Designed miniproteins, single chains. Designs and how they scored, part 19

Each design is a single chain, and the fold is of that chain. pLDDT is the mean over its residues in the fold that is shown.

## One batch from the design tools (miniprotein)

Design m679
Fold by ESMFold2-Fast:
Structure m679 (fold): chain A 63 residues (1-63)
Amino acid sequence: MKGDLYEAIEDQVATHPEELTLKKGDKLEVLEDLGKHYLVAKSLTTGEIGFVKKSKVKLIGKK
């Protein structure tokens, strides 16, 4: 999972300070898989690191 590439399939508005704000089509690199609901990822658009809801993203490339 670390190094996997994901794409936002819909907008995510941060509800916690630790969450990323994402727009549909944003690309993410996974840093850590937190289990059922969240990833820690880096936005390739903004360079920000934070929590991403798994329901808001799709896998587009594995490392």
Scores: mean pLDDT 78

Design m680
Fold by ESMFold2-Fast:
Structure m680 (fold): chain A 59 residues (1-59)
Amino acid sequence: SEALAALEAVIADLRATVAALEARRAATTDPAERAALDAEIDTLRANIAVLEAARAELR
């Protein structure tokens, strides 16, 4: 469905964002920046899990 395709596109975009933040986290030695990046990555991963559940209901 069109809704399924749209959800898959959003999930792919969020996964790309997580990958970019993980790369930045790997490059930093600042504990405060690392903590902020970890919090953002955790939030995005939680959002991806919600969207994956919604995607499963549309299959």
Scores: mean pLDDT 88

Design m681
Fold by ESMFold2-Fast:
Structure m681 (fold): chain A 86 residues (1-86)
Amino acid sequence: MKIVITLKNPSVGAALLAVGVGVQGYLEGGEFESKVEGDTITITITNASDSTVQEAKDFAAGVEAGGGTATITQTGDTLTITVTDP
């Protein structure tokens, strides 16, 4: 599965946690890429394990619990998490 996490105007904490999901994906045999464009950080994980998918969903739930907004969408083999108002 492919995971794309997009953070808009993230806090340092939210950005570091999202990078942590990317690093886990890499350690589980996937590929990890991070990209910064203006106010947006995009983390892409290719060939993500089920464990990494769960960590990405837990990250999104943690953002919501902290008062941010996290939108999860899935199209085919791609899970997209968009974080706003972190």
Scores: mean pLDDT 83

Design m682
Fold by ESMFold2-Fast:
Structure m682 (fold): chain A 65 residues (1-65)
Amino acid sequence: KEAYIEELLEKLREEVARNRDDRERVQLLVNRTMNEAIEKFGLDADEQAALSQRIAEAVAAARAE
């Protein structure tokens, strides 16, 4: 589980870095990442909140350099 989520976050960082000027695309990438994790693992509300925080950190890191 953790390894797969880490791979999703790495892929998200790479895709956001390539599209950092496109806010709409970044939002779609964020939504896709969350949905893929929910579908694969059936994340509860606490797990979704934790993943949302990690996604926000990954996006911020990719946009900040």
Scores: mean pLDDT 78

Design m683
Fold by ESMFold2-Fast:
Structure m683 (fold): chain A 105 residues (1-105)
Amino acid sequence: SKAALAERTIEELALADIIGAPDKKIEDIIDKFAKELGLEYKSYAEAVAEAFRILAAEYERRGDLELAEVYREAAERALKAKTPKEIARIAAETFGRVFALLLRR
């Protein structure tokens, strides 16, 4: 599903931030996501924002409005990112916030 692909992409970007991966590795993760969706994006920021929007829509459909809002906020943050490392940091922070919320349930 598109949601599973988006979730895997955000997970891989979060891991890339944690291990201090080079820009090319972060770009390769995003390029793979865009290719698998069959879509062209004007920037890596736009592609990652779309991954977050797909997750927001999926959790909203499931009735999880709290997680949907976390991903919607992450999409807005991703659009403002200027570097691959900043995109990866946003993914890591978002993934951490999602885990913290799930652990409180």
Scores: mean pLDDT 89

Design m684
Fold by ESMFold2-Fast:
Structure m684 (fold): chain A 87 residues (1-87)
Amino acid sequence: SIQQTQTDVRNQGQNAIDYAQSGDLSGAGSSLSNAGTSLSRYGDTNGFNSFSSAQQTVMNSTPQDKDSVLSTVRSQTRTVISNINRI
């Protein structure tokens, strides 16, 4: 259902922000991947692409990029959650 997808995306998106904030880039990447998968199953290709792009940024980053990664993950996650909540 759309309600289940909204819940999954919010939970995984928030987990991605929390992991990025703690410096766990692997956890952030996994959470973004899970959120993207939920959006893809619902048919939100734009949301999937946004989370896929954010995951690639996280996967290509080092611990020294933590603040930049956190900014990107927060921005993309908040935008996607805002959009899914309007559906």
Scores: mean pLDDT 77

Design m685
Fold by ESMFold2-Fast:
Structure m685 (fold): chain A 113 residues (1-113)
Amino acid sequence: AEELAEEAARLAREAALEGGKEGAEEAGRGVAEGGLRAGEEGGRDGAVAAAAGAIGGAGAYASARIGEGEEATEAGAEDAEAGAYGAGIGGGEAGARGALEGARRGRERAREA
């Protein structure tokens, strides 16, 4: 579970950094969506993952909206990374998989933005 959480965190950070401010917003949204999906499928562990993912995603979104330029991108990347890692650790294997899927989706959207 921890290795999947670390992988999800790395992908969420990369999505935010590759896409700048828009990438940070999309990465945060993807992590939050992944956490919610884990909640639907994972029962108790998934509910913890959903909460962690939603908090991390909200943070990334807020950081991206408040700041401009490089600082906003870095803050969004840190929030997306923390949210994905928290979903993986708190939500167990189901949370880690949900966060990983969300981070991958966020990265794909960042590349299209």
Scores: mean pLDDT 68

Design m686
Fold by ESMFold2-Fast:
Structure m686 (fold): chain A 60 residues (1-60)
Amino acid sequence: SSDLEEALRVAEAVARALREEGASPEEQERVLRGFRAGLLDRGFSPEEVEEIEARFREVL
């Protein structure tokens, strides 16, 4: 699969883990912020990052 498809699957897995752990809203936002920064550092476009972030929030 493409890097974007892989990132979407990782986002779903991380979001699901946060839900299962009962992470606080503050912890969820901290993790998402770190994840977003990592995607930008890996060369994902801002548009791709927004798509991945939206999927992350949908699964939360």
Scores: mean pLDDT 86

Design m687
Fold by ESMFold2-Fast:
Structure m687 (fold): chain A 87 residues (1-87)
Amino acid sequence: TKEKLEQARELVDKAIEALLNGKSEEAIQYIEQAIKLLRESGSKDPLVQEAIKELEKALEAAKQGKSKEALDYAQYAKTLLDKALEE
């Protein structure tokens, strides 16, 4: 549902803020929750599917302590979700 996409987008914003503040544990939790909501949305939108893939990359990078890579992936996922919500 659109509501789940909006909630996931807000969680991605929180993950980005956590990464910028060096709070990798919090960022990981926000990313995992965002991925869960996007999957539960059942959206077949290619932009949403690409956002899930980018968030999975962000999650892996964050778990490896690669904060810059995690941030870049999370920011791209946010851009994809914003585009999906505007269409």
Scores: mean pLDDT 88

Design m688
Fold by ESMFold2-Fast:
Structure m688 (fold): chain A 55 residues (1-55)
Amino acid sequence: LAERLQEIAETAERDIEEAARKLSELSGLSVEEAKERIERDLNAALVEAYLRATD
């Protein structure tokens, strides 16, 4: 289980970094700022998805 969670987390981290680079290019934000915004929005979406899955 822990190994699978690690793989999922690593894949998500790579996808977030790639999305942050693209958002940075489109919006003029730094990659770090874009990553923070994506992580903030993703956390909100993950909470919503988790609640929907358990409801």
Scores: mean pLDDT 73

Design m689
Fold by ESMFold2-Fast:
Structure m689 (fold): chain A 76 residues (1-76)
Amino acid sequence: MTFEETVEAEKEAVKASLPKDKAEQIVEEIEKFEEAAKKGDLETAREHLEKARELILSAPEEQQQALLKKYEELAA
């Protein structure tokens, strides 16, 4: 799986699992992570990845575990 395919899979999982407003916030942070990673700005990429994680942890517990599993696949 390419990096782009992994990013798109995570964005789709977030959109499917959460209300639109919260999903859009997390997707925005994932997109900023992708752009920074492609640019080679690993410090900025890490910052946006951590912000996405914090937003996932603020979601209802029922959704958190599934989204964290997908996040771990993206962060690996």
Scores: mean pLDDT 75

Design m690
Fold by ESMFold2-Fast:
Structure m690 (fold): chain A 86 residues (1-86)
Amino acid sequence: MTVKVVLRNATDRAIEQARGLVQATEAEGGTGTLTVEGDTVTVVAKGAGPGAMIQAVGIGVEAELLGGEASVETKGDTHTVTVTFP
């Protein structure tokens, strides 16, 4: 599957978690890219397995616990997790 993660107002911790998601994707035989643009971090993980998706959801849950918000949108084989930190 393809997992896309968009982190807005990203914290240093969230950026490190995003790097972990890239590593998990590569460990599962996929390819991951991470782009940092100001306070926005975008990860595109292609050929991702369950580990990458679990990590993406975990980032969203942590953001919600901090007073931010997270959403997941699925279109075919692509899952987009959008997370906004407070």
Scores: mean pLDDT 84

Design m691
Fold by ESMFold2-Fast:
Structure m691 (fold): chain A 81 residues (1-81)
Amino acid sequence: GLRLLMAGMGALGAGKYDEAISMFDKAIEEDPSEASRALYYRGLAYAKQGKIDEAIEYLEKSLELNPNNKKAQRKLEELKK
């Protein structure tokens, strides 16, 4: 849930991208209500690793669950050029 989401965000900020992704996956499994936000941060982690196709995939999944996530919309547009 929220604790794993926040821990993942901390790992992302520290450059621990694989650890962050693992924490976001667990956040979704334990609390599906966090899925849109966790998928957004997972997309950011992939983008930071240069895994652009994966980043786009997870940002699109985030927007499928919450179309009003303006940060996800902007990041997706940025990655698609």
Scores: mean pLDDT 84

Design m692
Fold by ESMFold2-Fast:
Structure m692 (fold): chain A 72 residues (1-72)
Amino acid sequence: SLQEELDAAQQRANELYQQGKDNPEAVALVEEALEHLARAQVALAAGDLETAREHLARAERLIAEAEALIQA
């Protein structure tokens, strides 16, 4: 479900925030991802599934970029 995908992305973003705390560029990407996840939750609660999916997709891209920076 979309809620399960949002919950998984939220958990991953929180893990990356802890892992990348000493990398300010990675922290900024994770913070932006968390903002998109918050927007996705608001859209989902309002029944706007298209907007929720767009914000989830943006968050997932930002999470992937943060992961690449932390692993470099």
Scores: mean pLDDT 88

Design m693
Fold by ESMFold2-Fast:
Structure m693 (fold): chain A 62 residues (1-62)
Amino acid sequence: SPVEEALKAIDAGDYARAAEIAMKHPEARPLLPYVQAKAFEAQGNPELAEKYRKEAEKAIPK
């Protein structure tokens, strides 16, 4: 599944690949802010990581 492939890319630290999958597949698109949060976390920017993590939570409606 594209969601599973995107999550695998995030786990591997390949945020560019994860973003590409999320952009190409509507079912994985809500992962885009989460991918951005993980990328900033890996870069040592916890403030931006927190901002995008909160945005990811808002982007997934219940």
Scores: mean pLDDT 76

Design m694
Fold by ESMFold2-Fast:
Structure m694 (fold): chain A 69 residues (1-69)
Amino acid sequence: MLTEEQRAAVAAAGLELGDAVVAAQLARTEEAAEAARETTRRLLREKGVPEEVAEAVAEAVYAAVRSLL
């Protein structure tokens, strides 16, 4: 389960990722959705979030972007 600090890191990354998600939605391509997923994973990894948690969040972002395509 995510700690409060990890949730805060995810939320902060989510704000920056919001721009990438919007851009991916406008582009409406799988490549843009994959880029958003990779960006999320890298941002969380840089903030010290565990790799397994970062991967799970990145996958959720990918699914969210794809659901709007």
Scores: mean pLDDT 68

Design m695
Fold by ESMFold2-Fast:
Structure m695 (fold): chain A 59 residues (1-59)
Amino acid sequence: MRLYRALADVEPVIPGWLALRKGELLEVLGVAPNGGLLVRSLTTGRVGSVPLSGLEPVE
């Protein structure tokens, strides 16, 4: 299972980006066409794009 954790609160700056809270767990679904990762939040169930620089991999 490919999980990532948000390192900080993330505000969307580009259309299609997800707002994240620090510590939120994300399942990676693929690569977003606007850059970054296409992910699903395990907390909210929302799907969207997030920047790679704000994430760390989790087991």
Scores: mean pLDDT 73

Design m696
Fold by ESMFold2-Fast:
Parts: structure tokens; C-alpha cells; sequence
Structure m696 (fold): chain A 66 residues (1-66)
């Protein structure tokens, strides 16, 4: 819950670096939901860097689970 709010706030401010940092925190905590929702919000806002990072982190989590 807290990670998704950090991503939302960063994206509202146009803070790509802050959004990416929040996604990496979610990844370290294996919070798949925050990564998915953060990526979707970044895509809708046109933040391609944050969206691509979310896609990469989600893929890594899935592969680590196999």
C-alpha cells in the first residue's frame, strides 16, 4: 500500500527518479501489485522510463519464482 502511494505522488509531480525508486523498493519487498499498478499509471501519464522499469521488475519477480 505505501509503495503504490509513493509511486502515485512521484508521477503526479513528474518525478521520474522518485517513481523509479519507489518501484525498486516494491521489487525488494516482492510487492507485485504495487509494481503492476505503478506501471499502469506511468503508462497513462506517458512516463515511459517508469513504465519500462515496472515491466522489467515484474518479469524478474516472475522468473525468480520459477
Amino acid sequence: MEYIEKVKEALKKGDTDGAKEALEEAYRNKDIVSIQEGGAMAFKRGDDETYLLASELLTKLVRESL
Scores: mean pLDDT 82

Design m697
Fold by ESMFold2-Fast:
Structure m697 (fold): chain A 73 residues (1-73)
Amino acid sequence: ALAELRAAAVAGARAAAEQAERLAEKTGSERLREAAERLRELAERIAAAESEEELLAAVREADRVAAEAAEAA
């Protein structure tokens, strides 16, 4: 149900943020630091999602930010 999907999505966004932060620390990349911060904000937004529409919108944005972080690495 929604709560289970939200929990999984929050975990995924937080994991992506941690990975981006670790890469930023190793490389000194400001772009990766910004991506990590955006992913943390999106994890909070996902956690607050009260509908599937809100959840999917936040997840799509998190996927986009994670893809941009992968390109910056």
Scores: mean pLDDT 83

Design m698
Fold by ESMFold2-Fast:
Structure m698 (fold): chain A 76 residues (1-76)
Amino acid sequence: MTAEQAIDEALAFARDAGVTEAVSHLEKAREAYKAGDFDAATQHVAKAARALIESGAVTPQEAADLATRVSNALLK
């Protein structure tokens, strides 16, 4: 899985769940990734994961798995 694919899958989930704050951060993560700013992309994914936890859409473990998946794809 590429980092872009992981972000796009998370973005689709956040949109379906209606978690607007997570959608905003994932869109910023995608733009940062395309710009080559992998640190900013990782930070925005972490903020999106927090918003998803706070909304009750995911468990803390599911959010951690998402953040790990994106980070591993960025650190090829």
Scores: mean pLDDT 78

Design m699
Fold by ESMFold2-Fast:
Structure m699 (fold): chain A 84 residues (1-84)
Amino acid sequence: MEKVERLRELVERTVELLLRAAEAARAGDWEKARALVEEAQRVADEARPLFLEVAKTDPEAAREAAERVAEAQRRLGEAIREAE
């Protein structure tokens, strides 16, 4: 339970940073967008060992986490395409 809660916290942080990067990209602030993506990557790297542990004990929670991050990444990709 505690590991799942920590994973959710890190996923929330990663998603928030990716969505803020998407907003910066739409505004044409590519420097800010890149910085936010780099910060999101650092948070995701911190979450990776925890994600692997949760995937072994609670695969549903791990799937939900992966889907949330993937959705935020898709929204970032769309924002980049819109801004070009």
Scores: mean pLDDT 84

Design m700
Fold by ESMFold2-Fast:
Structure m700 (fold): chain A 65 residues (1-65)
Amino acid sequence: SMAEERIERAERLMVEYYLGRISGAELREGLIALGLSRATASRIVRLMEEGRFGEAGRLVVEELS
């Protein structure tokens, strides 16, 4: 489904951020391009910055499902 494809793409962006390949701003803009609101994308970036990767992943699934 498109939802599953968007979740997979969001997870790849989060992995690239974790590996230091993209900035938090690039992660945020990528998530917005996938259909997340600015507020939700910013929250996910904050969770990633805090090392709360499981919560960030759950929020992605909840918002894109």
Scores: mean pLDDT 88

Design m702
Fold by ESMFold2-Fast:
Structure m702 (fold): chain A 80 residues (1-80)
Amino acid sequence: SKDEKIIKEVDEIIDEANRLSQELRADPSKREQVLARAHELREKVMKLLKENKDASPEVVRRITAAAILVTGLELEAELL
């Protein structure tokens, strides 16, 4: 279904954000690289949220959770 495709894309964003957070903590010299990729992930998740405002509440919640996670990654990279 369309919802399944959106959830899969959101899960891929979440997985990448978690991997980048681990990479940043392991090697702080990658801060600028992680920040750049976090910005790209934020653009992707915000586009998903904008395009899917009328999706099921579950899908919207999932996209919102990804947006919060990616925003947290950006803040972590900026404050490190």
Scores: mean pLDDT 87

Design m703
Fold by ESMFold2-Fast:
Structure m703 (fold): chain A 72 residues (1-72)
Amino acid sequence: LEKEVLEHIEKAKEAAKQGKYEEALEHLGEASRLVTEMRRQGAPEERLARLEGQIAAAGKPIGDKLLEEMRK
């Protein structure tokens, strides 16, 4: 599961670089779903927090870009 979370984060970053924000958000959503599944399976909170931090970091530029466009 952790490997799949990291793969989705990488795919989200790549999609965002190509301007495919909807696809990037879909990958981040799948990564979050997998982190939730890891929590259900008893993964340590420290590991979960680190993965959630990586998802948030990958999502911030996308959110900032969308917010900037809405202000125009």
Scores: mean pLDDT 77

Design m704
Fold by ESMFold2-Fast:
Structure m704 (fold): chain A 58 residues (1-58)
Amino acid sequence: SSAEDYYNKGLEYLSQNKIDEALEYLKKGAELGNRKSKTYLGVVQKEVEKGSRTARFP
């Protein structure tokens, strides 16, 4: 359950607003084939990118 452990740790960091740490653990879970980690990684990455794009075009 190492993949599930990475997913759970990623969610724990998200609940603490530690986005960089959350992305690191979700990426590890996704690399191990955990579908939930892949889904959350994609969602968090898109939200971060959306924020950056908005900041570049105020």
Scores: mean pLDDT 75

Design m705
Fold by ESMFold2-Fast:
Structure m705 (fold): chain A 78 residues (1-78)
Amino acid sequence: MLTELLKLASKYVKDPELRKKIENVIKEIESGNMSFREALKKAVEILDELLKDPEVREFIQNDEKARAAAALLGDLPL
């Protein structure tokens, strides 16, 4: 779910630097170079930056899976 959420987010990000950050996190997770805890921490940081874009915020609010994933990330002790 985490990598799927990050891949979806990367398609909607207009900021090329933020998109590269998302793609790097996905690659490190898939290669096993990043622990699950580190991946969650980076995903929360990326989500905070994404929520600054009103279009992305509306997308997350209207997508059931994206809202569920955001709520799950918010409940995690990081």
Scores: mean pLDDT 67

Design m706
Fold by ESMFold2-Fast:
Structure m706 (fold): chain A 80 residues (1-80)
Amino acid sequence: MEDFLKELDEATKAFSLAAKVVILENEYKNTTDPEKKAEIREEMKRVAEEAQKLAEESTNPDIRKLYEDIAKRAKELAEK
């Protein structure tokens, strides 16, 4: 039971970060304000750093890969 709840918590965190990336990508596409675009890039940079850290700390290879994919997407938008 404990192990299942831990895996569920890790999956929930990964899905929350993935959802945040999607939301920020949509906000970036719909924003014409350069200051707002800069804020979104900074937020994406933070998401990429958090996802990368969680990937390194994850013992589940599927969850690790999910965090790595999230970090990569967030980093790509942050570098625009």
Scores: mean pLDDT 80

Design m707
Fold by ESMFold2-Fast:
Structure m707 (fold): chain A 70 residues (1-70)
Amino acid sequence: TVTFVLRPSDSEEAISRKAARAVVLVLAEGVDVTLVAGDLTVTLKPSDSPEAIAAKAREAADRALALRRA
């Protein structure tokens, strides 16, 4: 499993890049990727639908952006 931490100190661009990279790794390499955003932990699996993978990645990115503004 690969883990990406979306930090509040990351730029909005960096948060988006990390989330997009996680989606690519799941789809292209067939590996489980865990996204961490504060207290939220979401695991993207190759067995998830493309819609579910996108939704999970967006949830983690939105959480990181919310923490950045708090």
Scores: mean pLDDT 82

Design m708
Fold by ESMFold2-Fast:
Structure m708 (fold): chain A 61 residues (1-61)
Amino acid sequence: MSPEEIKERILEALESLPEDKVVTARELARALKVSVSTVSRALRELEREGKVERVGRGYRL
């Protein structure tokens, strides 16, 4: 799976949740069936792009 595909799937997963729902990289990795390290990298890139925000140990839209 390409880095761009992983980022798209993360955004799609977050969009399916309530607006205030904070999810961890581990929870997303389980849902997407990819490694935590892969999801963590994609989440850091999405945060840098302003597409997600970090809240404690988790992330939201």
Scores: mean pLDDT 80

Design m709
Fold by ESMFold2-Fast:
Order: structure tokens, then sequence, then C-alpha cells
Structure m709 (fold): chain A 60 residues (1-60)
């Protein structure tokens, strides 16, 4: 279980970095900042929920 948790943490980290790169690319292409912020906030909330779940599993 602990090995699986570490893999999930690493995957979340990679996806978070990919999301940041995508948002930066879209910003450079002229996508409205309000839309970018909305997307970023939603993605951060999802990632945070997954991080909290992993954190709880670590305590088991």
Amino acid sequence: LEEQIKKWEEELKKKEEEMKKLIEKLRQQGVPEEELQKYEEAAKNIIEIHKETIEKLKKL
C-alpha cells in the first residue's frame, strides 16, 4: 500500500506540473485570464482532495 501511495503522489506531482505548463501556454496564446484562473482553481481543488486522501491513507 505505501509503495502505491508514493506512486500516486508522484503521478499527482507530474500532473500538477503539466497543468501549470498548459495554463502558461494558454496564457501566452491569449486565453482570457479569468478563464485561466477558473480552470486553475478547479484543478487545484481536485489535486488538493487527492492529496488529502493520500495523507489519510498514510496514517493507516
Scores: mean pLDDT 77

Design m710
Fold by ESMFold2-Fast:
Structure m710 (fold): chain A 74 residues (1-74)
Amino acid sequence: SLQARIEALERVLERYPDSPHAADLYVALGKLYFQLKDYSKAIEYYRKALELDPNNQEAKENLKKAEEAKKKAE
Protein backbone atom coordinates (compact mmCIF):
# COMPACT_ATOMS: atom_id res chain seq x y z
CA SER A 1 0.00 0.00 0.00
CA LEU A 2 0.97 3.65 -0.32
CA GLN A 3 1.05 4.01 3.48
CA ALA A 4 3.35 0.97 3.84
CA ARG A 5 5.83 2.55 1.38
CA ILE A 6 5.81 5.82 3.34
CA GLU A 7 6.40 3.96 6.64
CA ALA A 8 9.27 1.93 5.14
CA LEU A 9 11.02 5.05 3.79
CA GLU A 10 10.53 6.98 7.05
CA ARG A 11 12.09 4.06 8.99
CA VAL A 12 15.21 4.12 6.77
CA LEU A 13 15.51 7.92 7.08
CA GLU A 14 15.25 7.71 10.89
CA ARG A 15 18.52 5.73 10.81
CA TYR A 16 20.30 7.70 8.02
CA PRO A 17 18.75 11.21 7.93
CA ASP A 18 21.81 13.19 6.70
CA SER A 19 23.45 10.99 4.04
CA PRO A 20 23.51 12.01 0.34
CA HIS A 21 21.63 8.73 -0.23
CA ALA A 22 18.87 10.06 2.06
CA ALA A 23 18.21 12.89 -0.44
CA ASP A 24 16.80 10.35 -2.95
CA LEU A 25 14.60 8.86 -0.21
CA TYR A 26 13.27 12.33 0.70
CA VAL A 27 12.40 12.83 -3.00
CA ALA A 28 10.55 9.48 -2.94
CA LEU A 29 8.61 10.56 0.19
CA GLY A 30 7.75 13.88 -1.48
CA LYS A 31 6.35 12.01 -4.48
CA LEU A 32 4.24 9.72 -2.27
CA TYR A 33 2.78 12.64 -0.30
CA PHE A 34 2.10 14.42 -3.61
CA GLN A 35 0.07 11.35 -4.69
CA LEU A 36 -1.91 11.71 -1.44
CA LYS A 37 -2.42 15.41 -2.36
CA ASP A 38 -0.60 16.38 0.83
CA TYR A 39 1.31 19.12 -0.95
CA SER A 40 2.62 20.71 2.27
CA LYS A 41 4.43 17.50 3.28
CA ALA A 42 5.60 16.96 -0.31
CA ILE A 43 7.16 20.47 -0.30
CA GLU A 44 8.77 19.82 3.13
CA TYR A 45 10.44 16.58 1.95
CA TYR A 46 11.64 18.07 -1.36
CA ARG A 47 13.22 20.95 0.60
CA LYS A 48 14.95 18.43 2.88
CA ALA A 49 16.29 16.62 -0.20
CA LEU A 50 17.71 19.91 -1.51
CA GLU A 51 19.40 20.69 1.83
CA LEU A 52 21.35 17.42 1.46
CA ASP A 53 21.81 17.58 -2.33
CA PRO A 54 21.35 21.16 -3.68
CA ASN A 55 21.93 19.98 -7.27
CA ASN A 56 19.16 17.37 -7.26
CA GLN A 57 17.28 18.39 -10.40
CA GLU A 58 14.36 16.01 -9.74
CA ALA A 59 13.79 17.57 -6.30
CA LYS A 60 13.88 21.11 -7.79
CA GLU A 61 11.36 20.25 -10.52
CA ASN A 62 9.02 18.36 -8.17
CA LEU A 63 9.21 21.14 -5.55
CA LYS A 64 8.03 23.67 -8.15
CA LYS A 65 5.21 21.32 -9.21
CA ALA A 66 4.11 20.77 -5.58
CA GLU A 67 4.15 24.53 -4.83
CA GLU A 68 1.99 25.19 -7.93
CA ALA A 69 -0.42 22.38 -6.97
CA LYS A 70 -0.74 23.73 -3.41
CA LYS A 71 -1.52 27.24 -4.73
CA LYS A 72 -4.24 25.85 -7.05
CA ALA A 73 -5.73 23.74 -4.22
CA GLU A 74 -6.21 26.89 -2.13
Scores: mean pLDDT 84

Design m711
Fold by ESMFold2-Fast:
Structure m711 (fold): chain A 74 residues (1-74)
Amino acid sequence: LSPEAQRALEEARAHLEKAREALAAGDREAFLEHFRRAAEAAGRAALLLGAAREDVDAAVEGAIAMAERVAEAA
């Protein structure tokens, strides 16, 4: 992996961990914030690794929409 892609994946993992902790604590605002940042960082890593932008954009948007539904239900 390039250093840029590696850093983006590390950022995604860190935010995903924080999102899980926030969700377990019932903090839906913190969950959404960290999940969004995780999805964006993962999308950046995917682009750096050669994924098509349209596929990445669709995946990131879908993940964020799912997270919003989870937060609304919590």
Scores: mean pLDDT 83

Design m712
Fold by ESMFold2-Fast:
Structure m712 (fold): chain A 64 residues (1-64)
Amino acid sequence: LTEIQALLAARALEDLYGVDPKEVARIILELQKQGKSIDEIAEELKKRFGIDPEVVKEILRAFS
């Protein structure tokens, strides 16, 4: 994911969950740089923000 793609994904999650899109985008990019899978990124966002991991996976796969 590019920074723009991560921010667009994070904005979609903002509309559904009311999360800060810049913070969510930063976390997605940081975990991806660490070699984390889409499944691991989704579980981290669930832990931090209460986001449904299946929704995160769907959005992230749309940009891969």
Scores: mean pLDDT 82

Design m713
Fold by ESMFold2-Fast:
Structure m713 (fold): chain A 60 residues (1-60)
Amino acid sequence: MIVKVEKDVIAPRDIRPGTIVTPEDGFPEEAVGKVIRGLSRDYKKGEKIEKGDGFLLEDP
């Protein structure tokens, strides 16, 4: 499924395909614990993830 972040978030860690979603990543509650399978780009720790950015998430 494609899930959009709910608010602007500063990446708490490097985020790339294979990363498991945590509450700090700015995703909706139902996305926590899912695996990121698709991104428009990798995010480094400290980069801004903008509200509305979409990620392809799958069950682990």
Scores: mean pLDDT 73

Design m714
Fold by ESMFold2-Fast:
Structure m714 (fold): chain A 74 residues (1-74)
Amino acid sequence: MQESLEKAREAAREGVEEVRRALEAGASRDEVLQLINRGASRIVEAAADLPQEEQDRLLQEFADEVGRLLAEAR
C-alpha cells in the first residue's frame, strides 16, 4: 500500500506539471486532454492495489487541480 500510494501521488504531481507546462506553452486542447488522460491512467495503474475510496480520492484531487489550471488559463 505505501509504495502504491507514493507512486500514485507522484504520478498525479507529474500529470499536473505536464498539464501546467503544456498550457503555458500554448498547447492545443486535444494535446492537453491527452495529457489529462495519460495522467489519470498512470494514477489508476499506480493505485491499483489501493482501496476504491483512495483511488477515487486521488483521481478527484488530480481532476480538481487540473480544473483549476484550466480555469486560470482561460
Scores: mean pLDDT 82

Design m715
Fold by ESMFold2-Fast:
Structure m715 (fold): chain A 82 residues (1-82)
Amino acid sequence: MEEGKKLFEQGKLEEAKKKYEEAIKKDPNNAEAYNNLGKVLEAMGKLEEAKEYYDKALELDPNHIEAGVNLSLLLIKEWLSK
């Protein structure tokens, strides 16, 4: 997970995506990994996929503040671009 964050910060989006996908495969209940994969997908311009992963993070952990904020901001951006 920490390695995935470093890859994301370096702009290595495909490598960061793979690391978070690996984290989800090892622990399918890892809300943080779903949130972080959503952030990577959003940075890649895959907004609908990012929304799905933020939703999944909140389904697993309803108190995941960062995922809730990220989803809300993404929905606002989507609504404003209509």
Scores: mean pLDDT 82

